# Designed miniproteins, single chains, continued (4): the designs that were tried, part 41

Each design is a single chain, and the fold is of that chain. pLDDT is the mean over its residues in the fold that is shown.

## One batch from the design tools (miniprotein)

Design m13498
Fold by ESMFold2-Fast:
Structure m13498 (fold): chain A 101 residues (1-101)
Amino acid sequence: MSKTLSFPLPFPVTTVGLRWERQAPGEPRQNVAAIAAGDPSAVAYAPEVQGRATISVDPARNTAYLDLRDLRGSDTATYTAVVITEEGEQVVGSAELTVEP
């Protein structure tokens, strides 16, 4: 099973950083994946999703994506997309993902 999460961005994606966060029941909010501001080749993934997640952006649609593959029950969480600008961080959107065991 796989799932793609997506949100439209309010800014041109080539000029901002992007971070995806998760909030699982009973757990603190954690970073999942990030793209550095000004360097779209500089991507980072949390250890628990390394090798099964892809963070990407479509500049033609100004849309941020997080692809999660090989879904586990532990992936059940609220996922939030955050853009990072010189003015600070802005939440773009949140989506709940529920993975059946």
Scores: mean pLDDT 78

Design m13499
Fold by ESMFold2-Fast:
Structure m13499 (fold): chain A 80 residues (1-80)
Amino acid sequence: MSPAQLKQQAQDLFQKGIQAYKQGKYEEAYKLFTQSAQLFQQAGDHGGAAASLTLASIVAEQLGKKDKAQQLLQQAQQLS
């Protein structure tokens, strides 16, 4: 896929993640944000990847996955 197509797919997944989060579907939101971050990274969009990883970290905290949340936040900080 082209970088433009990867960014578009990443943005779509990011928005779906926000919708899932608003509905209290934290496992689904976590999956969507982590997938979005991977696609943003493949597209070279470090800002989008950092934002997605930060939200994935917040959701991981809510799921009780503290160690994973810290790892995701560290990855986001490296991309910012």
Scores: mean pLDDT 87

Design m13500
Fold by ESMFold2-Fast:
Structure m13500 (fold): chain A 87 residues (1-87)
Amino acid sequence: MAPKLTKEERIKNAETIVKNIKSLADKYNNPKLKEIYDQMEKLLERLKAAETDEEMNEIWKELVKLYAQARLEIAKELGIKITPLPP
């Protein structure tokens, strides 16, 4: 049985991702990355406030979608062709 991530572990992972995207948005001065960062930070606060596994799972799915968008914007800045994450 794979260990399920605790709420604290999910929050820590989300905080790390959000921090990295903020750093890259600032580095590249990319307005799309800044918009993604703002949305991810709002979802992180919702994740901290979530009380059920179902709410946490839905918020995590939205974070993953935003992270996929951030990866595409980063790829454009680097000139690298990245395949978008499947839905």
Scores: mean pLDDT 76

Design m13501
Fold by ESMFold2-Fast:
Structure m13501 (fold): chain A 64 residues (1-64)
Amino acid sequence: MPEYYKATHDIIAQSPEQLSLKKGDIVKLLERLPDGRVLVENLKTGEKGLIPEQALTDSLEKVA
């Protein structure tokens, strides 16, 4: 079952491969990477990128 998360505040990308999110953006979790990052898709913009896995607990809330 696909996992969806909503950003609780703005997240600023710290590298070119990372995705920036705005508060209220919903992302689909695509893949968990072994280096502590996750690949997500921003459903509002259609952009795919990486975020720190810690952001799933600190900066996002699980929707489904």
Scores: mean pLDDT 80

Design m13502
Fold by ESMFold2-Fast:
Structure m13502 (fold): chain A 58 residues (1-58)
Amino acid sequence: SERRRREELLRIAEEDEREARRLLEEAEKPDTPERKAAALYAAAGILRAAAEIHRERA
């Protein structure tokens, strides 16, 4: 149903946002190497973009 589809998209968006926050926290740790931090920032950006798309489709 349309409502279930919307709820599922919003759930996926919320999960992607939580994962993006975890990756950003790891990237911001003082002991995280520069290359690893760059990769984590890139991955977090992709997840946040995916969350925005899912919200638009909800």
Scores: mean pLDDT 86

Design m13503
Fold by ESMFold2-Fast:
Structure m13503 (fold): chain A 80 residues (1-80)
Amino acid sequence: MRERLEELLEEVLRLGREAAEALAAGDLAAAEAANEEALKVEGELMRLIAEADPELREEALRRYREARAELEEHARRLLA
């Protein structure tokens, strides 16, 4: 479980960066494709979090919030 949650969190970060970079480059098709994949990965991540024990759930949700904040900063820097 923990290893899978880490893999999914890394994939959310990777896809989010790809989407932001594609958007900054004006490649709307690539940005949309990356966003669609990110939604699928986030869906699986949330499902696994819901099935996790309370301690792991709290940890995973905290890490997910950190990942989202990192992606938001990355996007702001690219689009500035």
Scores: mean pLDDT 81

Design m13504
Fold by ESMFold2-Fast:
Structure m13504 (fold): chain A 68 residues (1-68)
Amino acid sequence: SVKEKLEELAEELNKDPEIKSELIGDDKLVIETTLSVEKLTGLALRIIGDYPELSVSIEGNTLTVSGL
């Protein structure tokens, strides 16, 4: 399910001290970072590559990940 994919992603990302991710309800993951624009864009591309069923939006230093 989308929820299980978001939980898996959150656990992996929270290992990085520059990243804080929080699951909002069952369908949205909010990822707050201190990463540069280049690293943030790279992270978004990796997420889409690893989870093609998920969508990613970028606002400042924050990524929002949800199901398509």
Scores: mean pLDDT 82

Design m13505
Fold by ESMFold2-Fast:
Structure m13505 (fold): chain A 70 residues (1-70)
Amino acid sequence: MSLQELQALFRRFDTDGDGVLDAAELRELLRSLGHDPSDAEVAALIARFDRDGDGRLDLAEFLALMSTLD
């Protein structure tokens, strides 16, 4: 998936427009890509890539996560 496609997905699922994805938004995004992660799996992904420790992923953290899935 291209950088532009990933940025478009991020903006689509960032329903609050705050520039971050929470666990629920990330789970729905992954479901749209054909994944069905558990709440525990989503929490583990956030913990791995969340540099800010806020329990959310910004665009840069999200891109880093998606690069490991491609």
Scores: mean pLDDT 79

Design m13506
Fold by ESMFold2-Fast:
Structure m13506 (fold): chain A 116 residues (1-116)
Amino acid sequence: MESLLEKLVKLAKEKNIPIYRLSTELAGPGDTFLAEELEELAKKYGVEITEVDEIPEAKVLLVIGSEEVYEYVKKEHKGEVLLYDLRTGKIVGEEDKPFEEVIDEIDAILIGYRPL
């Protein structure tokens, strides 16, 4: 998981893709843990993570984390929503495509977290 998160943060920096943390009660402990790991990696590479209360405006949004957060974002967001599988480093339902080709289509990255 961590090595794929590090790769994702590096790609986001290289391609100037914004990363957002969405405050949501749908986020589980796993989402919160991933958000903390992402924050440390972003700090290491000088990438800013923006905290948001609402789903950001983006044509193509990449969600990282639980299916619960993904389904909520997909329902509420008017653009395209993709789910990133941290076990494979691929998009769920698009496993035949190299992620390096898909990342060029992504306008923003989103992770859910539960506030303390």
Scores: mean pLDDT 79

Design m13507
Fold by ESMFold2-Fast:
Order: C-alpha cells, then structure tokens, then sequence
Structure m13507 (fold): chain A 70 residues (1-70)
C-alpha cells in the first residue's frame, strides 16, 4: 500500500540521517536513495498524499547535499 511504502521511506530517511550524523556519507546516500525509491512508488499509487510528496522532495534534497559533500 502507499502507506506501507511511505513508512518504509521514513525508516530509510531516519537511517540516512543517523549515518550522516555519524559521518558515513556513503551509507547515508544509500539509505536516502532507498527512501526515494519507496516514496516514489507511494506517490505513484496515491498522488494526492502530500506527506509522501513532501518526504520525497526532502529525501531528494538530502541526496543533492550529500553528493555536494562527497
């Protein structure tokens, strides 16, 4: 379901943040990429879900910032 994919994306984003805080940029990037995959599927299933869209945008921004730091 879209809700299950949104939850999966949130979990990956949380792991990404923990890895980033620990200075492991490669692990953080992998988790945010996984979050984008899950949240993209959630948005495709329910385009009206503003929370999933906001989380997807945030995860994409984190990927851009991490790549700039690497």
Amino acid sequence: TAAALTLQGMRHAAEGQRARDAGDLETALAHYEAAVRALSEAVALDPSNAIARELLEAARRQIEELRAEM
Scores: mean pLDDT 86

Design m13508
Fold by ESMFold2-Fast:
Structure m13508 (fold): chain A 93 residues (1-93)
Amino acid sequence: MNAVVSDLKVEALSPTTARISFSFSGDGEYTFKVYKARPGEEFEEVGSLTGGPGKHSITLTGLEPGTYRFRVVAYKPGSDEEVSSAEAEGTLS
């Protein structure tokens, strides 16, 4: 079974707060890093969590209103190599 990040969802909870949720397949524990970018900006890391297969979520605070692209990247434990990623857009207003 492939280690895959899927079902990436962005929920605007307020003009400055977003909930990022996703599903993960794969065996054992992985590190997930969450990135954001505004139009014309580079991705910046805004959060991380560690977990196994199943559903995961993280709440991001201190954002500015506007449209963002969010990216979740799964890494093997102790590695900086990407094994899977997903992107989704969300608008905070």
Scores: mean pLDDT 83

Design m13509
Fold by ESMFold2-Fast:
Structure m13509 (fold): chain A 71 residues (1-71)
Amino acid sequence: MAKKKVEELLEEIRELAAQMSPENRKKVEEMAEELRRAAEELLKQGKEELALEAAERGLEEARKLLEADKA
């Protein structure tokens, strides 16, 4: 179920955002919302693999930003 996996990845991104400073949290939350919209469009087109890849890339970016945010 690609939609459920995408939702799980987006939730992981939001969990990482919750551990960041308010400024970086806002940036990651905005990125997650953009990814959610893009993934929904890809899923609507039957492009499940691309939707999963987009969500996975977003999770990697969120992890990198969290590491940069850690003091």
Scores: mean pLDDT 81

Design m13510
Fold by ESMFold2-Fast:
Structure m13510 (fold): chain A 66 residues (1-66)
Amino acid sequence: MKEELRQKALEYFQKGLEAYKNEDYEKSIKYFEKARELFRQAGDEAFAELADKMIEIVKKKLEEKS
């Protein structure tokens, strides 16, 4: 159901934030990508867009370190 997808998306989003705080940028990107997919499946476009913005922020951090 949509509620289960939203809860799963939120869990992945939180994992993405945790990985970002730990400077594990590759892992952070993967978690935010999964959260974005699940938010879209749940019909939560605003949260999917937020996850996409987080992916871009983390990618920029990864590029700055390389």
Scores: mean pLDDT 84

Design m13511
Fold by ESMFold2-Fast:
Structure m13511 (fold): chain A 116 residues (1-116)
Amino acid sequence: GAIKITESGGGTVPAGGSVTLTAKVSGADISKYPISWYLEKDGKRSFVASLSADGKTYEYAPRFQGRATISVDWAKQTATLHLSNLQPEDSGIYYAALGVLDDAVFGEGTELTVVA
């Protein structure tokens, strides 16, 4: 069957606030893939965070370092991205992906709006 990723947890949040974005994965064993998060603004996707398939290597984009936490619940097939101290520039559509770069399978996205 096809891999499906469904993100949730977006919405409207005040600047300085926090949000937890969640991605549910079906059609694949999440433990076999690195998981990553991307932010799409004005039609361009940029890297936010990743966790290696073994759960040991964490990577964060410089502007999210110290404000983002990626985690995976292997049993529930769920990845989460916690974002703190939100800024208006963090607004956009957040996508989870299985794999990285050109081999990534993307979900449908969840929209976050950060208001000043």
Scores: mean pLDDT 87

Design m13512
Fold by ESMFold2-Fast:
Structure m13512 (fold): chain A 114 residues (1-114)
Amino acid sequence: MEKMLELLEEAAEEAKKAGNYEEAAIEYIKIGAIYYRKGDYEKAVEYYKKAIEYAKKAGNKELEAAGLTLLGKAYLKLGKYEEAAEYYKKALELNPNNEEAKKNLEEAEKKLKE
């Protein structure tokens, strides 16, 4: 697993150096997803934030919305419900029809009322 993370980080750095910001964003989403599956939600947050940065540089609003949704999911797992709600709202501004972001936003808002 560590060797796979190193290869993905190398691919992201190569994409960045080449100006391939969309590819860099995709590679950072993959890295974040690996950390999320491992239960390392702090690392998942770090890499999803990088993915959002490069999606913005690429002008790819779909990747930006996807990254924001994944970032919200990582914050939910950390029990940071206010931050989770904020990022789901940002994802919905870019893609109002994102049913996953809508459902997860409702969950985060319910947790804030408890």
Scores: mean pLDDT 88

Design m13513
Fold by ESMFold2-Fast:
Structure m13513 (fold): chain A 74 residues (1-74)
Amino acid sequence: KLEEAKKELRELLEEANRLAHEAEEKGDFDLEVRATLEVMRASIALTHEEDPEKLEEIAEELRERIEELREELE
């Protein structure tokens, strides 16, 4: 369960990183900063959080944030 939660969060972190890069390429500094902050948040959680349910909650929140940011980037 913990390994599965961490894997999901790592995959979402990679998506947020790609989103930050796309925002940078498009010159959207505000979106780049916001996406980068989400990457940092996920990285900290992956390093310090050992509760799989809490990691799943963080992953769900990140997934929602990524969707919102992608819609704004378009």
Scores: mean pLDDT 82

Design m13514
Fold by ESMFold2-Fast:
Structure m13514 (fold): chain A 67 residues (1-67)
Amino acid sequence: MVEELKKELEELLEKLKKAKTVEEIRQISNRINELLKQLEKLDPELAKEYEKKFEEVDREIIRKITA
């Protein structure tokens, strides 16, 4: 269960890095947020690690897309 969430989060983070359209970024980010909420209930410490990874990738995407 936790391992499945971890694997899916890692795959989604990689997809997010490769995403080219705003729609793709939005859909992937929404799914990552859903999985992070589930992970937080099961393992709050691991959820914090993945939240930081997501923030790093999101920062890179923001620089590419611009507000």
Scores: mean pLDDT 79

Design m13515
Fold by ESMFold2-Fast:
Structure m13515 (fold): chain A 55 residues (1-55)
Amino acid sequence: EPGPVVQAAADFARRLGHPELAEELIAASKAGDKEKVQEAIERATRLGNQAEGAA
């Protein structure tokens, strides 16, 4: 079951137009692969920072 942090990151990825990243994050969470979950969260954070960092 995805925790609140995983769910928030998945929702964020969907808002950025990357539903595939949200699916990867949920799948990694279901598999219990914390390293892949962390990597997916970092990818979502980078996309968000890139979008906001312009202005």
Scores: mean pLDDT 74

Design m13516
Fold by ESMFold2-Fast:
Structure m13516 (fold): chain A 62 residues (1-62)
Amino acid sequence: MDNIDSLEKALKDAQDKKADIDKQLKTATGDNKTNLQKQKDTVDTFISQLQAAIADHRAVEG
């Protein structure tokens, strides 16, 4: 069920995960750094999608 509260919670959770990945990237090397960068790229994409979904939901909510 798509509701704004669930989307906003997912966005916060994704932002928290991004912050954790950024912290790990500061100390990561080699393959671990590469894997964390891929995870960050995935999370960044997901955050953008959630922000778009929230904006769209707010636009059509009447």
Scores: mean pLDDT 80

Design m13517
Fold by ESMFold2-Fast:
Structure m13517 (fold): chain A 70 residues (1-70)
Amino acid sequence: MVVSEEEIEAEAKMLGLATLAAASKAAGDEEAAKVALEALDKAQAALDAGKYEEAKKIAEEGIKKVKALL
């Protein structure tokens, strides 16, 4: 299987966002968890469409928004 550099970067950022979502939910921070999960859902949709650069940017923006809430 051919995995592009952009796909690897997108998946890495999405993994970081998913980790923040899980941690926020476990801590009871429903606002941060919701923001993280919504961003992860959008990034996953972009990834599934083959839009790896878009998925990466969505995940990076999601991480920044979650950090701003913490």
Scores: mean pLDDT 81

Design m13518
Fold by ESMFold2-Fast:
Structure m13518 (fold): chain A 112 residues (1-112)
Amino acid sequence: GVTVTISGGGTFPEGGTATLTATASGSPAVTGLGFQQQRPGEPPGGIAAAGADGRTAAAPADRVSATRSGNTLTLTLSDLRPEDTGTYYAVAVTEEDGAQATGAGVPLTVLA
């Protein structure tokens, strides 16, 4: 099966920059990689995604960027705000029937 590992997180000042890295390993081959953000009391929502072709999408696009290299997706959150606080998850989509693997979440806290 596919294992997804996420690193980064922690406590950051408002206006700072945080970097989260997701790496997928195993089989079958990974076609898609993404990040989800879960705010307290809310379900997880997508914040960044990258396809097998390396094309990326991230929101909000003015502060959030994502880059993919192989099975590694790097998420950069710039100009951090209190609303960026939450638990971040990495998701991998495999070529075998589109099955998804989700790793353990990492907390990220933004202090004013």
Scores: mean pLDDT 79

Design m13519
Fold by ESMFold2-Fast:
Structure m13519 (fold): chain A 65 residues (1-65)
Amino acid sequence: SIEELRKELEELRKEYEEKAKTLTDPKELEKLQKEFIEEIGKLNDELQKLLDEKSEEQNAQFRAE
């Protein structure tokens, strides 16, 4: 659900912040940052897709012939 995706996004951000604080190697930090940007992007895309699908279904009710 949309709520589950939002919760997963929040947990990923928190996990990233915690891991970033423990890393001392700039290259490892860069790699972690890139991986989290990709994961966040995927979740945001999925969330947007679900929102668009729900919006289209609601709009269809107003555009009914």
Scores: mean pLDDT 75

Design m13520
Fold by ESMFold2-Fast:
Structure m13520 (fold): chain A 55 residues (1-55)
Amino acid sequence: MSKEELVEEALKLVEAAHSPEEFEKIREGLRKNLESMSNEELEKVIRTLKEAFSL
């Protein structure tokens, strides 16, 4: 996956775990943090989120 695809995947997983109001408050900050990560770090985050939420 490209870096942009990994960022979008991680954002979708976080969105699914939060209320719309809570996600809206953190969305921009979270997006910036994810964009600063390497592809390897993003893949680890995505794996951790999937395991935590049994996805």
Scores: mean pLDDT 76

Design m13521
Fold by ESMFold2-Fast:
Structure m13521 (fold): chain A 68 residues (1-68)
Amino acid sequence: MPLAELSPAERQIVDDAVATYEQASKTQSPDDALQKGLQTLADGLGRARASPDRAARVATEFLNRIDK
């Protein structure tokens, strides 16, 4: 199962995406805030050239953090 710990770089990608979502959620609709968070996540993963398995793990962590 892809329950491997995130690398420091992957944690930074999640942290950036969560920060983007939290900021957008204060001024925009929930759907728009989620789209901005996901875009930041996608941009970070693209720059890191993440494999599909690592991208799925990072995305799961992002979704778990915003669901609190």
Scores: mean pLDDT 79

Design m13522
Fold by ESMFold2-Fast:
Structure m13522 (fold): chain A 87 residues (1-87)
Amino acid sequence: SLKKKLEEMYKELTERIKKLKEKTDDPEILAELEELEEELERIKEKLLKRIEEIESKLEEDIVESMLRMAETVFKKELAKIEAKIKA
């Protein structure tokens, strides 16, 4: 189910953000993580509404693609922040 995939993605990404916040005292990096957390909440709301509006298999495939793209983008941004913390 797309709703379960969204919930699993949200849980994984919020846990990664929380762990990164624990690894740094840099106020600029903490602000970047806070912005990313807020963006993740907005994307979760957007995708949840799209899931509720699915009327066809084509729309289901589109929403699944959107979910995969969102996961990829957030994972890339988190990897960049992780690199900054290690540098």
Scores: mean pLDDT 86

Design m13523
Fold by ESMFold2-Fast:
Structure m13523 (fold): chain A 79 residues (1-79)
Amino acid sequence: GMDKIDEMINRMNELVTKYRPLILKLAQEHFEDPEEAESLARFVAFLVAVRYMDKENVSEEEILADAEEILKRFLEIEK
């Protein structure tokens, strides 16, 4: 019910809080514009949080590799 949705939202917020600064560092390695890097890091942190909110025992390396792949897709679109 609704309580399960609240649990998932809380888990998503935990993932965003943990991974956003790490994803920002990755974004800064790929994007020269700091505003663009910050916006993409926020968006990508939300996407990975949604993707992994219902998954247990996922490594940080796996989550960050997925985040970097999403960031690289944005680089390809700018071509």
Scores: mean pLDDT 81

Design m13524
Fold by ESMFold2-Fast:
Structure m13524 (fold): chain A 80 residues (1-80)
Amino acid sequence: KPSLEEYLKSLSKEELKYYIYNFGKDAVEEARKRGFYSEAEKIETLTLKALTAVDEGNFDEAIKYYKEILKIYDEVKKKS
């Protein structure tokens, strides 16, 4: 069973951008719907940083930001 990190590292640059963008977009919308506006802003900022890191070829940085998005989103889900 591949880890999340191994899976993300197996993706192409465009596939990784698509994966991060779509997850970030959905996570922001869900957080806002649940009234977690501060968390939504953090997810949006981290999504932008992750996409910038992918564009610069900094895949380890992009994955780091993506893992931070996951942690914030998991907290939103637990509090709802």
Scores: mean pLDDT 83

Design m13525
Fold by ESMFold2-Fast:
Structure m13525 (fold): chain A 80 residues (1-80)
Amino acid sequence: SMEAMIERFERAYAHLSREELEARLRAVEEQIERLKEKLEEYEEREAEGDEFAGTMKLLLEMVIDILEAEREALERLLAE
């Protein structure tokens, strides 16, 4: 589940400094933005009947979901 992924990232990052958590949060947010741009490109290609683009869209959506879980875990740790 999404919550289980968030909890795994929280455990992995629990011992990092605030500065390290903030740096990782910035890196994750930048990755999410770049992948969302690629996702839009594949969505356009899928709409034109490109089945390969449809597969890549599904894979990118899964990667973005994992990064969103990591972002939420980092935000929770920084809120403490």
Scores: mean pLDDT 89

Design m13526
Fold by ESMFold2-Fast:
Structure m13526 (fold): chain A 91 residues (1-91)
Amino acid sequence: KAIELAKEAVRAWAAGDEEKALELDKAAVELLTEEVKKLYEEGKEKEAKKLAAEVIKAAAETAAELHPDPAKREQARAAAKKAEALIKELE
């Protein structure tokens, strides 16, 4: 659910709807924070870090495809690669 909200936030941002993007970002961060906190409390720190990286990767991949600003698309591609590397290191 956090992954889908993060993707929707990026789609809204790419469409120029900054207000909707900010609201969806807040919802995604709240859900991610709750899920990550629960995993940490259960002693599943690696799973918590992997979930956070997966959300970042999903948002960044969506931004790399959809953002109208080419500089932000390039930044998003770099962020997606960084998140992918982190996921790989956590396996």
Scores: mean pLDDT 79

Design m13527
Fold by ESMFold2-Fast:
Structure m13527 (fold): chain A 87 residues (1-87)
Amino acid sequence: MEGELTFENVTSASPESIPVKEGDKVTIVSYGKKEATLIFDGKSYKVKQGLNEIYVNGEFKGSFILTNDEAELKSTVKVEFSVEVKD
């Protein structure tokens, strides 16, 4: 399944069950200049500026949090998600 999901608010955009299956690839495009942290399924993944590709194992239930070297900062960052179903 290919779909686009945009997060603009990082105040716990509810981890509504995104239909991500085991082996699916999630493509994340971060428009923030600083490193961000994506949290889903109880795991944390670092997201760099630009294109990021993450293979997920299980259901996506996450929030997007922007962090920096000084402190964790919740900020509005546009993030586009695309889920590619494996062949």
Scores: mean pLDDT 48

Design m13528
Fold by ESMFold2-Fast:
Structure m13528 (fold): chain A 55 residues (1-55)
Amino acid sequence: MRERARELAREAARTALEAGMSREEAERAAIAAAKEAGLSEEEARELAREIVEEL
């Protein structure tokens, strides 16, 4: 579950950044993807922050 959420969140953040969106917008996209994969809002926020920092 968490591994799939990480991949989906990374793809969402990468896509947002490639589209010219801000890092804040990319983080929101990653949060939405992680929540769709079954994470809580707190877990999704933590994961999204990690991913955006790695990009």
Scores: mean pLDDT 79

Design m13529
Fold by ESMFold2-Fast:
Structure m13529 (fold): chain A 88 residues (1-88)
Amino acid sequence: MDEEIKKLEKEAEESKDPKKKAALLAQIGVIYLSNGDYDKAIEYFEKAKELDPENAGIWEGLAKAYEAKGDMEKAKEYREKAEELEKK
């Protein structure tokens, strides 16, 4: 886990493409989410969202992280945003 995260962080820092950087940061978010570190997952998905706010997958990641924390209102808000972006 830690070695994989460090590799993805390095690739994200070296990436000049904002969308590629966002995708790498979102992958780190997924790893933290899978490991139960929901606060770190949210941190990385928020960073990814700033770089690529039209990527539905990032909003889905935020929805899942907030759902796992028990914040059902935020989870619903972010899920609806992801669905809106997917329809475009």
Scores: mean pLDDT 84

Design m13530
Fold by ESMFold2-Fast:
Structure m13530 (fold): chain A 57 residues (1-57)
Amino acid sequence: RPAELVVRAGEHVRRADEAEQKGDKETAIKHYEEALRLLREAGVEAPDVEQRLAELK
């Protein structure tokens, strides 16, 4: 269900933010990528998350 995918994506964004604050850039990138994958499956565009991921790479 799209709503479940969006909720899971939000949790991955939170984990990515935590990892970035701790200096774990690799873990942050993985969580942002998973969040974008879930949002894409839900049919939701998230340009802010895409921009953040691009800046971290």
Scores: mean pLDDT 80

Design m13531
Fold by ESMFold2-Fast:
Structure m13531 (fold): chain A 57 residues (1-57)
Amino acid sequence: SKIEYSEEDIREIAERAGVSEENVRLVLEGREHLLDGRTAYAVMEAIAELEEERRKR
């Protein structure tokens, strides 16, 4: 299902992935085709890490 993220979540994902907040938004909008595969993968991995951390909190 499509998950909505806050601006703070987007910032954390960007910092974890080492990319811009704009790149994170592109992935969340389903526009990952505008990114290099490496960048898209890094964003997806950071999202998975954030979701795991949410389960711990």
Scores: mean pLDDT 77

Design m13532
Fold by ESMFold2-Fast:
Structure m13532 (fold): chain A 99 residues (1-99)
Amino acid sequence: SELEEILERGEEILREMEEILEELKKLREENPELEEELEKFIKKVEELLKEAKELLEKLKEAAEKKDLEEAKKYLLEMEILLGVAQLILAVAKLLAKKS
């Protein structure tokens, strides 16, 4: 059950990061004067999402081996990537409000 909760959270993190990416793309479309800066943020979140997808695969492998500590480690790394993506979105929203 704990491994199932960890797997469900890993999938949820990917969904949240994809939503952040879509919000950044919408901000770029709505703020053409910030296109260059927002494109850099989009590219960074795309890189973070790629890393998170690789971590989810490792987390799934750890879960199949019933290695709870390894699964928790990969989940923590994914939570950190989500936190960075959330900070990027927050900064992007602040820049958009200034325009």
Scores: mean pLDDT 90

Design m13533
Fold by ESMFold2-Fast:
Formats: sequence, structure tokens, C-alpha cells
Structure m13533 (fold): chain A 80 residues (1-80)
Amino acid sequence: MEKLKKELEELKKKAEEYARNGDLEGVNEQVVKMLKVAEELGLDREELNRLIGYALRLIGDAIQVELEKRRAEELKKLLE
């Protein structure tokens, strides 16, 4: 159990790094691994809901970073 909990925390850290960089593919891969570990841990409904909420937030963060980069590029184009 403790080994799986440590693995989940390591996956969370990696997912946060990918999200900060706007790497949606990286976030998605870590989220899939996190869900597999959660199934092995036998998380209850409330714990699973919290993990899913956390994963959705990371995905949203990655999308937001990518959108901000795209908006900056479009603004440069409009200022030509």
C-alpha cells in the first residue's frame, strides 16, 4: 500500500510539471497511470472523486497554458 501511495505522489508531481509546460499529452499519460494506481489502491468513491477532480484540473491547467501561448502568437500577428 505505501509503495503505491508513493508511486501516486510521484505521478502527481510529473503531471504537475507537464501541466505547467502546457504538455497535454504528458499530463494525459500521467493521469492514466494515476487512475491505474488508484484502482490497485482500492480508493473509495470520495477518494476517487477527489483524484478525478485533481486530474481534470491538471488537464485544464495544461489547456490554459497552451491557450495563453496561442493567444500571444495571435496578438503578435494582429499587431503587424
Scores: mean pLDDT 80

